# Ledger of designs, part 9: designed miniproteins, single chains, continued (3)

Each design is a single chain, and the fold is of that chain. pLDDT is the mean over its residues in the fold that is shown.

## One batch from the design tools (miniprotein)

Design m8280
Fold by ESMFold2-Fast:
Structure m8280 (fold): chain A 71 residues (1-71)
Amino acid sequence: MLSPEDLRASVDALAAGAATLTAADNPVGIGVLLIAARNLEAWARELGDEETAARAAAVAARLEALRAEAL
């Protein structure tokens, strides 16, 4: 299982990568990152880290909106 530190680092890395994406990017690639963001949100909630869960959820929401525009 991811440690809280590894989980936060993973969410930070995903957020940085997601920030470079636009609706012009590959929707399949956006979808893969969306799944990763939702998995990280679930892990953060399981660990009781609501701040990290909220951050992962925000990344997932942005990716979901971009994927919807790309599709």
Scores: mean pLDDT 78

Design m8281
Fold by ESMFold2-Fast:
Structure m8281 (fold): chain A 91 residues (1-91)
Amino acid sequence: SRERVLREATAVLEGLQAGFEGMEPAAERTPGSVYIEAASRVGAAMANAASRIEDEEERRRFLEEMRRKASELAKTMPVEEAARAIVEEIE
């Protein structure tokens, strides 16, 4: 059970990090509070989804794909719209 808890905790942290990194292209043009809120929403969605993926390689591929998609959207649209699109795709 401890191994499962540590795996899930690691997945949560990796998901949160992926959300903030994915939204980074929008950071310079977005007020800090709006960026943090949007990145936190994306990170939470990634964390929740990643925590349910038991295979480490599958989890890594999922997070890499979602981070890439988030970054592409964050380059071209408002951060709140990019965040909504990524969260809807994950959920």
Scores: mean pLDDT 84

Design m8282
Fold by ESMFold2-Fast:
Structure m8282 (fold): chain A 59 residues (1-59)
Amino acid sequence: GSGPAVKEAQERLKEMGFYDGPVDGVLDERAKRAIKGFQRLAGLEVDGVPDAATLEALK
């Protein structure tokens, strides 16, 4: 994953209330946990990576 994709996921998850950490583009344990939580709810593969499918579902 790239910094811009991580930052986009952090911004969207923060708007949804799933993430309360910094929007810095760093895929740390907190960001990864928030992404995995969203992926489970959206029925996507749970890998903690903000791939194209995850970012599309966050729109």
Scores: mean pLDDT 80

Design m8283
Fold by ESMFold2-Fast:
Structure m8283 (fold): chain A 67 residues (1-67)
Amino acid sequence: MHVVVVYAGASRERAEEAARLAMEGLGADSYEVLEAESVEEASALGRQVQRDTGAVALVVSELGGGG
């Protein structure tokens, strides 16, 4: 199983930690981290990846200090 984490407004480090935890919880053997400009784009990308590949997609977002 492959895990894809899409993040928007959050740090890459946080997204990679989320990917690692998801991999361990799901018994996945690979993961990928993608950046998006907004939570809406991150959600759209996650759904598209899941439809195209069947991978588990996670969205990570954070309130920016200046949005």
Scores: mean pLDDT 76

Design m8284
Fold by ESMFold2-Fast:
Structure m8284 (fold): chain A 78 residues (1-78)
Amino acid sequence: MVKFPVVPVDSPEEALAVLPPLTEAWTQIADAVLAGDFDRANQIGTDAARRLGADLESVPQAEARARAQRFKADQAAG
């Protein structure tokens, strides 16, 4: 299981405020997951959730890899 920080926001302003630090955390998690370092990914996710006041979503390793690949592909294309 891999821990991803998720922020339950109900307004666009709140979403915009958390996007930059959340995107940075997700980039680091994606890099760790793609390197096969799931312990590092969990540490990054837990630390980010604590820092941002976010919840943690538990994701199976296979799904975490799929999410990481999609996230990195989207960043490379954008």
Scores: mean pLDDT 77

Design m8285
Fold by ESMFold2-Fast:
Structure m8285 (fold): chain A 100 residues (1-100)
Amino acid sequence: MSREELEVETLEALITMGFALAKRLIEQGKWDEAIEFVKKLTEILAEQAKSLSPEQRKRVAEFAEKQGKELIEFARQAGVPDDKIAELEKVLKEGIEKLK
């Protein structure tokens, strides 16, 4: 494994763990805290991704987009209000674009 492959796997692990924490906050009714956490997580991921190649950044962004869609579906099933879901979708879209 190259250092860059290890960095991609590390970011994918951070995305997986971070989105699991966001789901836990949503289950606790802490919707604003979950949205703020996702915003900060995507900012950290964007900063860490700057050292990666364009192809590796695309891979991380695609993984984050898939996990983000799963988080949105989870939020809808958990009964999060439509306005908060729209805010979360906006935060995810803007954060993932910064990864590219």
Scores: mean pLDDT 85

Design m8286
Fold by ESMFold2-Fast:
Structure m8286 (fold): chain A 89 residues (1-89)
Amino acid sequence: MEPVFPAPETLSDQEAADLLSEKFGLERSKALQIIKDSKAQLLQLQAEGRIKRVTQTHVNLVAKAKAEEISSGEDLGLSRIALGINDNR
């Protein structure tokens, strides 16, 4: 059965890690590390005043973008887009 992955908006860290692992064929431990790294980057941007608030939605979106880049083996810039997702440019 195919889980609908394009809406990670309300997922917990554990659910997001499960979906990243399933969608991109990553090990769950690696998916959890991507989520932790994404959270750390968003917290740093918040501390720098670049974003208003770190939400679980933003963490999950950045983690998804990082997982896509890692799974493809290419720098797709998706994580950069996800880091700015609270504004459409």
Scores: mean pLDDT 67

Design m8287
Fold by ESMFold2-Fast:
Structure m8287 (fold): chain A 65 residues (1-65)
Amino acid sequence: MDAQLLRDIAAGMAAISLRGVVSVREVDGVIEITTGYTDPKAIEEARRKLKRVSEASGVEIRLVL
């Protein structure tokens, strides 16, 4: 599979899995999802959702607060 296409799909899946996404960007092959989360429970849930997408796609995904 094309690595860029896989990263684009992973970024889309990650963005739609979360609420309150401010921006999505790719930096050196890593997908960064920026949110305004301040609640620890919301942050932990977001990290779990992103881990599932990362594990399924093989793409590194990072939550930015």
Scores: mean pLDDT 79

Design m8288
Fold by ESMFold2-Fast:
Structure m8288 (fold): chain A 87 residues (1-87)
Amino acid sequence: MKKEEALVLQFLIDSGLRLLARLEPGSPEWRAALEALAFNVSAFAKKYFPEKYAEIQALLDRVRAARTHEEVRRLLEEIKTLVEEAA
């Protein structure tokens, strides 16, 4: 049951990473894309992974503050791992 929810969250993260790869770190477009991704991931995690929500939210706060493509990728991969462990 949680396998499908984990797959959807992974898809949201991967789609966001593909968009962010086309944007300049620190630009207004980058900040808007990070906020949209963080909002969508947070809302989904709150509903389907409530047991990991606090940890995911802490990582998303770090994603919002991130200044490089590499830092964003690393933090989002940590979120994917937390979700996989909860599934």
Scores: mean pLDDT 84

Design m8289
Fold by ESMFold2-Fast:
Structure m8289 (fold): chain A 64 residues (1-64)
Amino acid sequence: SEALAAMMRAAAERGYRLAAEEGLSEEQVADIVRAEAERRGLSPATTTMLVYAARQGVLRARAA
């Protein structure tokens, strides 16, 4: 679960940066992270958790 926690932290940071630096929407970030996770062959459950973490990153960028 440490590996999953690290991946979720990285996904949240990526979502934050994509929103803050590139101006991407939550939906655009979700699509990017989902495609990246699927390309890596991650399970649907792991992909869903990473997309959720990335969306949280976007919301943090929007709150700043």
Scores: mean pLDDT 87

Design m8290
Fold by ESMFold2-Fast:
Structure m8290 (fold): chain A 64 residues (1-64)
Amino acid sequence: MEKVEKAVDELMKELNLPESEREKIREELENEIEAFSKGFKMPVSEGIINLAKTVVEIDLRAKK
């Protein structure tokens, strides 16, 4: 959980997103974490969170 909040904070800062987007970014990140955890059959870890963060960052940059 703490690692997820840190990843959200980093995405918000790097992409200069308004605070109103925080909950949406958290939900998108949690969905990607679940997808990777299920896909790799691995428990949620810092590596899985970082991988999900990278995907969310790419998606957000592409939609800008």
Scores: mean pLDDT 77

Design m8291
Fold by ESMFold2-Fast:
Formats: C-alpha cells, structure tokens, sequence
Structure m8291 (fold): chain A 100 residues (1-100)
C-alpha cells in the first residue's frame, strides 16, 4: 500500500542518517543501538503493528538521546543537525504508524 511504501521510505531515511552518525562519531554504543533499530524497523515492515512501531520508537529515541549527548560534549553542530533531522523523520513515521 502507499502508506506502507511511505513508512518504508521514512525508515530507510532514518536508518541512513543513523549510519552517517555512527560513521561520524565511531561510537560503539551508537553502532549497537543502530543495529537494534534496524532489526526493529525490519520487524515493523513485516508485522505492521503498533507494538512493532513502539520498538522502533524506543530504539530510535535511545539512539537520538545518546547522539545528542555526544553532539553537546563535542560541540558538533553538524551532528546536532543530523540528530534533529532523525527526530523529525521519527515524528513523521509516528504519524503514519497511527494508521497501523
């Protein structure tokens, strides 16, 4: 469906930003959290349930929180911008997930 295609695109953009943040920071906790987020996103696309989206949201919020802390500690404006964009994509995905 068009909703499923839009959700998949948002999740792919979210994961791409997560990968860019991991490559920029080289932080192993961010790398591990991104792997869990990827697994949660794959599960969401398979199950298409609100519960599966809650796991995506949980892992994404953990990632965003950790990345924001690193951005603040390093005074990294580019990292802050990537984290803010990731949060916006998550918000858009959450709006679509309400229709699941």
Amino acid sequence: SSLEEELKKLLEELLKLGQEIVERTKDPHLAATLERLKEAAERLLEEKTPEAFQEVEREALLFITLASRIADEQNDEELREKVEEMARLLSEAAKLAKSL
Scores: mean pLDDT 89

Design m8292
Fold by ESMFold2-Fast:
Structure m8292 (fold): chain A 140 residues (1-140)
Amino acid sequence: KAEGYLQKGLYYFSEGKYDEAIKWFEKAIEIDPNYGDAWFYLGQVYEKLGDLEKAAEAYEKAVRYDRGKNRIPALENLAKVYEKLGDYDKAIEAYERLARIARPGSPRQIEAYRNLSKAYEKKGQTEKAEEWRKKADELA
């Protein structure tokens, strides 16, 4: 039943009907609060609406509950949302989690290292920024 509500939410999301999409994703979560996919797509809808705080909350739940395909995309989106919010500490935490679970030497791990370097630069932590830049360059 929860999956049926997820599919309805995805239909409305694809139609650009974001308020309807939220309604159906929330129904999926009401049946299965640990439904990582529903939390992931709810995060994407909140990003489309510009509600970055709600997007971050939904992506945190998606990362927590998704053990499959949306875990890495949720971490990527979460880190970017925290950057947009100016919360570089939480962005760094999300990029560190992403770097840990990405395949060693992958373009995704390299990009996570580059984004860690940039986030540390935004905090004025030049030595930490250079450490992550060097790690990215070694894999590139």
Scores: mean pLDDT 88

Design m8293
Fold by ESMFold2-Fast:
Structure m8293 (fold): chain A 62 residues (1-62)
Amino acid sequence: LEELEREARRLEREAQAAKESADFLKASTNGDVAQQAEALYKELTRRAEEARREAEALRAAA
């Protein structure tokens, strides 16, 4: 439960770093690598948002 909150913060930090990397790769025209980096930061952002909501829901439900 509390681990989910800590993981959400970690995912948010990783998402920001991934976004910066994706932006740099897009500027470098690396094709597949840039798309993979973009997909990763989007997934990390979505996971962080979901983890945040899930932690609150689990605490309320349990």
Scores: mean pLDDT 73

Design m8294
Fold by ESMFold2-Fast:
Structure m8294 (fold): chain A 90 residues (1-90)
Amino acid sequence: MEEAERAAEEGDYERAIEILARRAEEAFARGTREGLEEALRLAVRLAELAEEAGDNALAAQAYGAAAQAARLLGDEERAAELEARARALA
């Protein structure tokens, strides 16, 4: 997270997106509650950064991944909100 935030602060948005995507995938792959919570946070941040960069397709994909993590955590309300956001961008 901190490395991705530094890249974004430096204006290197492509690097920030790459770091966030990799960390989100690693966190999700752990299959733990902590990993799912981290994947949710990272995927939301990735989606926000992709929207800022004008990459609506990547933003939609990232919000979809975040919704999946939220569902696995049992947060149906958050998952529904994230899925709606993903559909609006696709």
Scores: mean pLDDT 82

Design m8295
Fold by ESMFold2-Fast:
Structure m8295 (fold): chain A 75 residues (1-75)
Amino acid sequence: SDSDRRQRYRDMANRFIDYGRRQQPTFPDISQQVIQQANDVLNSIDNNSDMNTISSNYSRMMSTVMRGDRRRHQS
């Protein structure tokens, strides 16, 4: 359901905020970007944005995560 999808995005965004905070001392720049973009996901949910907006913000956050781990993640 729409509600279940929004809850999943909220749970994932919160998980990435926690992850980013733990990584902040070692990787400050990328961690801060992840935290900011995760907050953008949460803000779009709290503002009752459409699913396309929420998923777009989530994809942006995931791109930042993947860019940070690019050395371990071979394309």
Scores: mean pLDDT 82

Design m8296
Fold by ESMFold2-Fast:
Order: C-alpha cells, then structure tokens, then sequence
Structure m8296 (fold): chain A 66 residues (1-66)
C-alpha cells in the first residue's frame, strides 16, 4: 500500500516501486522542487508554498491503489 503524509511544505510518499520513484523524482525535479529518496520512500519539499493542484493530483494518483 502507498502511504502519503503531508506536514506543511514536506510531502512524504512511502511504498513506491522503483519505477514509481523515478517518475515522482523526475516530475518534482522538473518543477524545481527538492526531492530525496530513501529506499521505497520519496520526500518532496516545496519552497514554503502549498502544493499546487497538479502536485496534489499526482500524489492522489499515486495514493490510489491501481
């Protein structure tokens, strides 16, 4: 199962496959966000702003069991 945790400007997504990690990292970096990867967990730090609608859509997409 994929778990998403949001604390202010930090979003942590756990339970990702390597392919899903690559996709999330690529998208976040393309948008200028800081990204760290630790095993199956991706942490995205936005620049102190709320998540955009597109970022929320991506996270919801990943958080829904496909």
Amino acid sequence: SITVTVEGNVTTVSGLTPEEIEAVVAKARERGHEVTVDGDTVTVVTNGTPLTEEQKAVLKFLGIPL
Scores: mean pLDDT 68

Design m8297
Fold by ESMFold2-Fast:
Structure m8297 (fold): chain A 86 residues (1-86)
Amino acid sequence: SEKEKEARELIERAEEKLKEALELFKQVPPEYIAEAIGRILRVIGLIFEAELYLKQGDYEKALEAAREAVREAEETIKWLKEVLAK
């Protein structure tokens, strides 16, 4: 189905962005570690949720979770880059 394909593609995008966020996390100053962990765990949770819905055949919910995972990963990368630019 189209929604299944889109959800799979978005999960792959979120996983790629999560890898970028994890590389940036290696450089995070101690004062930002707790917030960085919280943001990264939220992305991981959304990826897991999307994969679980995909496995259950709930492609609408998988797509919603996958879109949110990409959005949260992009916001996390942006925040990490802002922290590291200071």
Scores: mean pLDDT 90

Design m8298
Fold by ESMFold2-Fast:
Parts: C-alpha cells; structure tokens; sequence
Structure m8298 (fold): chain A 96 residues (1-96)
C-alpha cells in the first residue's frame, strides 16, 4: 500500500529538518527558517493533495514524536517545530 500524502509529506519534512541540522548544527537561524518553510510546504501541500484535517493532525503527531525522539536534548527546537506546525494548521482551519 502507498503511504497517504500527509504521512509522505511529514516524512519529507522530518528528513529535510534532520539534514539541515546535520549540515548546519550551529546555524539556528537556518534551522528555524527550514522549519518555517517545511511546515508551510507540508501542511498546504497535504491539503492540496486531498488530505483531511484529521489526516494532517495525525501526520503532525507522528512527525512530532519522531522529532522528540531524534532531538531529546534540544527542547527549543522541538517546541519551535510544534509551535510552527500548530500555527500553520490553525491558519488553514480558519480558511476552510
């Protein structure tokens, strides 16, 4: 079976974030810019491809679990990812 669009896009965001941290471990501005750009891309593209808000919320929960497991010592990074995903999701919910 093929992965649902929201789960595929969440996986892409996770991999892009991990790669950015590995390539730029001390460049917090670049890491946060990547989180901002990938959060917008993930959530907007998932909706465009026909994902429901419930499917998107489940994909966000899985993504946050992976981020929490991968960056257990970086509380600021984990909270920023959660904050940005929730912000974009709230914006999309207001306009649909």
Amino acid sequence: PRLPPAELLATKMYLDLVQTVLDNPEDRAKIYETIDEQSQFFLRRAIELGSSLDEVKKAIERLLAEVNATFPSDTELREYVKQQLNRVLEELERHR
Scores: mean pLDDT 84

Design m8299
Fold by ESMFold2-Fast:
Structure m8299 (fold): chain A 100 residues (1-100)
Amino acid sequence: SVLEEARRLWEEQVDSPEMAQLAAEYAAMAAALAELLRESNPEAAALFAEAARLAAAGPEHLPEAMALIEEAWKLVKDEALRREAAELAAQIRQQQQAAR
């Protein structure tokens, strides 16, 4: 499956500090998106919240978290809200990458 292939790719680098940082980045991004969408799109918010929990559990769970993020994005059909969410995601990722 796509998730099994993604997990295998991440497992090849799972002992790197870069993978731990990437997992923290996705956890922060997904948590922020869950909060943004809580009232406007609660179904997407729930998927982002679960993705944040999985990413926070460690880099070994990152492929599963990424799959949930993809599913959540499919539920955000409002163009203005989708743009706002994408801008927030980019901002959170930039902030996390600047933090060691």
Scores: mean pLDDT 75

Design m8300
Fold by ESMFold2-Fast:
Structure m8300 (fold): chain A 68 residues (1-68)
Amino acid sequence: PTEEQRINAAILIDMLAKHYNIPEEVRKELINAVLEGATPEQVRELARKHGLPEEVIEALEDVVRASL
């Protein structure tokens, strides 16, 4: 993925995190992960580790996959 694709994924993650009221600490961790090259599967695992609902985990994975 390009730097632009990672930045786009980060922006979409930020928007989804605000929509689903994800805690700021978790939001920042997800954004940092995708900027550092995390795969959709790694973002899914990170979101699951933080106990996010399945619908939110799927939305985050889908957004990252579509961007990268």
Scores: mean pLDDT 85

Design m8301
Fold by ESMFold2-Fast:
Structure m8301 (fold): chain A 88 residues (1-88)
Amino acid sequence: SAYEEELKALTGEAVEFIKEVYPEVLALKDEEVIKRFYELVEELEQALKDAHEAIQAGVDNEGALARAREAVRRFKEEVKKLIEEAKK
């Protein structure tokens, strides 16, 4: 379905972002920053999983997809801020 294709695209976007920032996060050598990064990844994974389950169940497809988009947007913003603050 279109909802499943868009969720797959959002998941791909998130994975590409993680792949790009991962070496930078590790290079900071700050255990608390690295731990926070993994916490943000786990939160995003759960949000995407919840959206996938809702779409598969046919429950609130538009709302589930909107929440997935918001989760990806917030994840990117929080990770960028985390890296910027750690580099100071």
Scores: mean pLDDT 87

Design m8302
Fold by ESMFold2-Fast:
Structure m8302 (fold): chain A 106 residues (1-106)
Amino acid sequence: DPLLAQERRRIPELEKQIKEAEKNGDKEKMAQAYLQLGDRYYALGDFETAKKYYEKAIKLLEEIDPNSPLLATAYRNLAKVYRKLGKEDEAEFYEQKADEIRKKIA
């Protein structure tokens, strides 16, 4: 699948972006890159690795702005991962967290 080949090629680029953002103290850039890494691993079917990167993004985004649209997106993406892992209760928990942010910023 040509799309899966693109997802693999973007991983080293995102890892470089994280290192640069860390060096510059840019927590928002770092969180965005972690979110994109989660998306790439999700697309590859590596749900455990996708979960780890979404959790890293969430931790940074909660520190930056607990009501950000990007945090709501990260929670929804984590919920999708939990569904793929067969953990429906955890998926519902993170969907609820995303919905709470969405209602506050609508």
Scores: mean pLDDT 86

Design m8303
Fold by ESMFold2-Fast:
Structure m8303 (fold): chain A 67 residues (1-67)
Amino acid sequence: DEEERKKLIDEFAKKLIEKGIVTEKQAEEIKKKLLEWGVSKEEIEALIKLVDEDPERAKALVDHILA
């Protein structure tokens, strides 16, 4: 479901902001890119988990997405 995928992307972006990994503007850019790239629900769930388990790796991945 596209709606559920968007909800997960929103949760990922919120988590990145809460952990201080990105600004709100960067989070919006990440959301747009993930929606555009058609990232799966499973991949987004893995990204959300990564932010909690390994924030340093999550930061590196996010920096790559924003490049």
Scores: mean pLDDT 83

Design m8304
Fold by ESMFold2-Fast:
Structure m8304 (fold): chain A 79 residues (1-79)
Amino acid sequence: MLSPEQLRELAEAIRRALEAAGIAVEAVGVHNVDDDRVAVGIVAARPLSEEERRRAEEIAKEVAAEFGLEADVRIAPEP
């Protein structure tokens, strides 16, 4: 499982990647599920389209994979 510092680093990396893709976010939170798996919560500044949700999920999973992790992604607000 990741340390609190590593969770914060991963959350910041995801936030930066989302913002670089033009997705405005209010918050990104990451918490441990297993040694190889994290849960990622994304709070968007506005409701996202289906395409934007898919892209945000892809980005979060890609960034987590660079840390050697699988990510379960949840995005608020719900569609």
Scores: mean pLDDT 83

Design m8305
Fold by ESMFold2-Fast:
Structure m8305 (fold): chain A 64 residues (1-64)
Amino acid sequence: GAFIEEMKKRAEEYAEKLAEYIKKTYGEEPEVEITVTDTSVHVKIKSKSLELDLTVDLNAVKAG
């Protein structure tokens, strides 16, 4: 639904900004994986120098 689409868009925008930061700071091409479910958004960003794994609970976000 529209809520999931908006959360995915926000996650993609945030991941793009982090990927650009990694490129500029480390000179490395990061691997970005975004998985969206009905209850969570999972963002994984991996480079040679950094690995970041973030999970957002969509139920917690929706309650705000």
Scores: mean pLDDT 74

Design m8306
Fold by ESMFold2-Fast:
Structure m8306 (fold): chain A 63 residues (1-63)
Amino acid sequence: AQVRAIAEELAEKDPVPTKGQIVAALEAAGLPVSLAGEVLRQWLQIDVQKGVEDLVSAVNKVT
């Protein structure tokens, strides 16, 4: 739930957030840096809008 809210917030940003902004947002929400990096890697390999749903599903499965 918390990770989904963060992913949705990042996807609504225009222009696309930088890697540093994404990692900082996930860390501020209490996610470890290693997990945030894995999530970011997966997200950057797919379309932003479509990728957010896949990202949320993957993170919910891992957390």
Scores: mean pLDDT 60

Design m8307
Fold by ESMFold2-Fast:
Structure m8307 (fold): chain A 89 residues (1-89)
Amino acid sequence: MKELLEKIRELASKLKKGSEKVLSLVDQTEEALDAGDYDSALATIGQLIAETNKVKLEAEKEGDEENAKIAQELLDQASQLGAEVDGQR
């Protein structure tokens, strides 16, 4: 989980647009995981996925292939994190 969260943070920092809100959701997810609140962590991961998908769609509309690729990699990592968190409850 910690390694996936750090990878998600790294990818979020590379986003050209939408990074602030995505990073805020990463911080909220880390706080929930540190507290052992897996239900809250799953909720914030869901919000992280939804927000990152919005970033991806906007990047695709703008023709920003690089930002769209970063957003897709972030979605893949966030989905894996969600599956690992679900397995802990």
Scores: mean pLDDT 84

Design m8308
Fold by ESMFold2-Fast:
Order: sequence, then C-alpha cells, then structure tokens
Structure m8308 (fold): chain A 66 residues (1-66)
Amino acid sequence: MYKVTLNGKTYEFENEEEAIEFLAKYLSSKSEVTLKVGQKDLGLDTTDPREIARAIVKDRKKRGLI
C-alpha cells in the first residue's frame, strides 16, 4: 500500500502506478518553476510531471515513508 500526502490530506493506493498517476495529475497543475524545483531536488534530467512523480514515490519507498 502506497501513501501520498497532498495539501494535508493522505491518500492510499493499492499499487505504485496509481500513486504515480495521482501525483502526476497534481504536479501537471503546477507551474514550470515548481516542476524545475522538483527536478533539481530529485536529480532528474526532465520536468515531466509523471517522471517527477515516479521519482518521488521511489525515493519515499527507499526511505521507508511509504
């Protein structure tokens, strides 16, 4: 089970892809500046919301936060 907290509310998903798609939809509503900050924080070569969401979910899983 994967947990994603956005705007103070926690959402639970059955699999990693559902969590990634949810985050990607949220990130796609943000400005390019916000996406570039996410890219830098995660060391990514892209500002694609889906790739940033995938990296966030994987990073949180490695840290035991999901």
Scores: mean pLDDT 67

Design m8309
Fold by ESMFold2-Fast:
Structure m8309 (fold): chain A 75 residues (1-75)
Amino acid sequence: SEKVKELTQKAMLLIREEKYEEALKYLKEAYKLDKEEVKESAILAYQLITGELPEELYELSTEEILKLLEEAIKN
């Protein structure tokens, strides 16, 4: 949906500004609207923030990826 794209694009912009906690809030809002559309954006966000792309991310649900992203941001 257009709203999901708007929210995920805003999250990516915030990641570029190193505003990771704010970016996560936008991803969580997008998740409430459409969890399947958000999965790819959550994986991309994880890679951009941590510099890593664990193969396990593709096996996880969007919710689980967002939890890992939250943990990565807290460290």
Scores: mean pLDDT 85

Design m8310
Fold by ESMFold2-Fast:
Structure m8310 (fold): chain A 61 residues (1-61)
Amino acid sequence: SSAVNAAVALLRQYSDEAAEALAAYLKSLGLTTEEQFEAVRARLPAELQAKAEALRPHLFA
C-alpha cells in the first residue's frame, strides 16, 4: 500500500512533529483503517512505536 509506505517514511523522517499534525497529514494520504495502521507499526522500529500509538486517537477517534 502506497499510503502505508508513505506513513512509514513520514514517521521515520518527522518523528519530532506533533502527533495531531502528523495524523492529519496521514489521513490526507489515505491512512484511514486500523489494518493499515498495524501494517505501519509492524515496519517501525521500537523507538517509534510510542509515537505511532500517540497518533491512534487522532486517526480513529
Scores: mean pLDDT 76

Design m8311
Fold by ESMFold2-Fast:
Structure m8311 (fold): chain A 87 residues (1-87)
Amino acid sequence: SHMQQALINLLDTLEAELKATSSNEALLAAITKINQELKQKIEEGTLTVEDVEAARDRMVALARAAGDAASARRIRTYYGLIEKELK
């Protein structure tokens, strides 16, 4: 569906931007895994706002622990767009 493709594109764009701009290995490993989990839920049609909020909070916490404010802002922006697409 259009919504499923839009959600997948947002996840892929966030992962690509983080990989291009961050050297935080823990953050990069986490986004790869979280994106796989969220993509599976998108394909199944089971993705909820709560799933996105949980993923956002985990990723923001990792970015903040590394002092990576730029990645934290990027994560909040893209997950916010995903939440908006679901509502």
Scores: mean pLDDT 87

Design m8312
Fold by ESMFold2-Fast:
Structure m8312 (fold): chain A 61 residues (1-61)
Amino acid sequence: SITPETVARVLVNSYGLPKDKIPQIAQALEDRDATKLSELLEGKMDVEGAKRLIDSFHDLK
């Protein structure tokens, strides 16, 4: 039901990031790469927050 691209789009819109980051954020979610996700979000979410988001996303699958 929830795709990585859908979550990435919500994050991009919520944090005012460029839409060209959507594929990279979706990949970081699939790869469970919290450090990369935090970097792609320009530190607007720290690594620990990114870990919690990734865990929640994968628990919903």
Scores: mean pLDDT 85

Design m8313
Fold by ESMFold2-Fast:
Structure m8313 (fold): chain A 121 residues (1-121)
Amino acid sequence: SLEDIAEALRELAEATGKKILLIGIGKGAELAEKLYELLKDDPRFLPVLKVSDVEHFEEFVLPRLKVNPDILPVIFSDDEEVLKKIAELLEKEKIDYILLDVRKSGEELVETIREHIKKLT
């Protein structure tokens, strides 16, 4: 459920001590916005960013992440090639991140977030 994903994101914020930035790419934007509505009263969650494609992400989002190491990006997309390209850009800059394929079940998205938390210990 949306509430379970939102709870996992709160656990992520607690575990990392970072500000969480939800980034929706194309069709991923709808889920990111719905989650932000559940999370917006928590100051650890930054206003959601919507980007149309990888080029928009690289031009306008990536530079902000490079100068703000206290931000953890969580990227939402329904396109595996988009997610892969975003991962390559973030890995090159040594920025930690989570990728969420919005075509997967809520249970799988929760597991992806919790597996990331486990890697921090």
Scores: mean pLDDT 89

Design m8314
Fold by ESMFold2-Fast:
Structure m8314 (fold): chain A 92 residues (1-92)
Amino acid sequence: MLSLEELFERIVEEIEKLIEELKELAKKYPEKKEEIEKLIENARALVEYARELMERNPDDPLAQARALTVLSVTLSELYFELKRIKEEIKKE
C-alpha cells in the first residue's frame, strides 16, 4: 500500500506527463498555444495549492484528503482538455 505522500507524488508525476504532452501540442499547433499555456498555468497553480495543504497540515487527514482530491480533479480536467484539443485538431 502506498503512503499518502507517495500517492501524492505519483499523481503529480501523471499531471506533469500531461503538461509535457500539452507543451508538444503547443509547439506543433501555435494557434492552440495561448489556450494550452493557460491550462498549464492553472494546473501548476492547483498542484502548488495541494502541496501547500499537505506541507502545512502533516497531521490532518482531512486536509491531506482535500489535497489529494484537488490533485485528482486537476489530473482529470487536464486529461479531458488534452483529449478535447486533440479532437478539435482532427476536425481541421
Scores: mean pLDDT 84

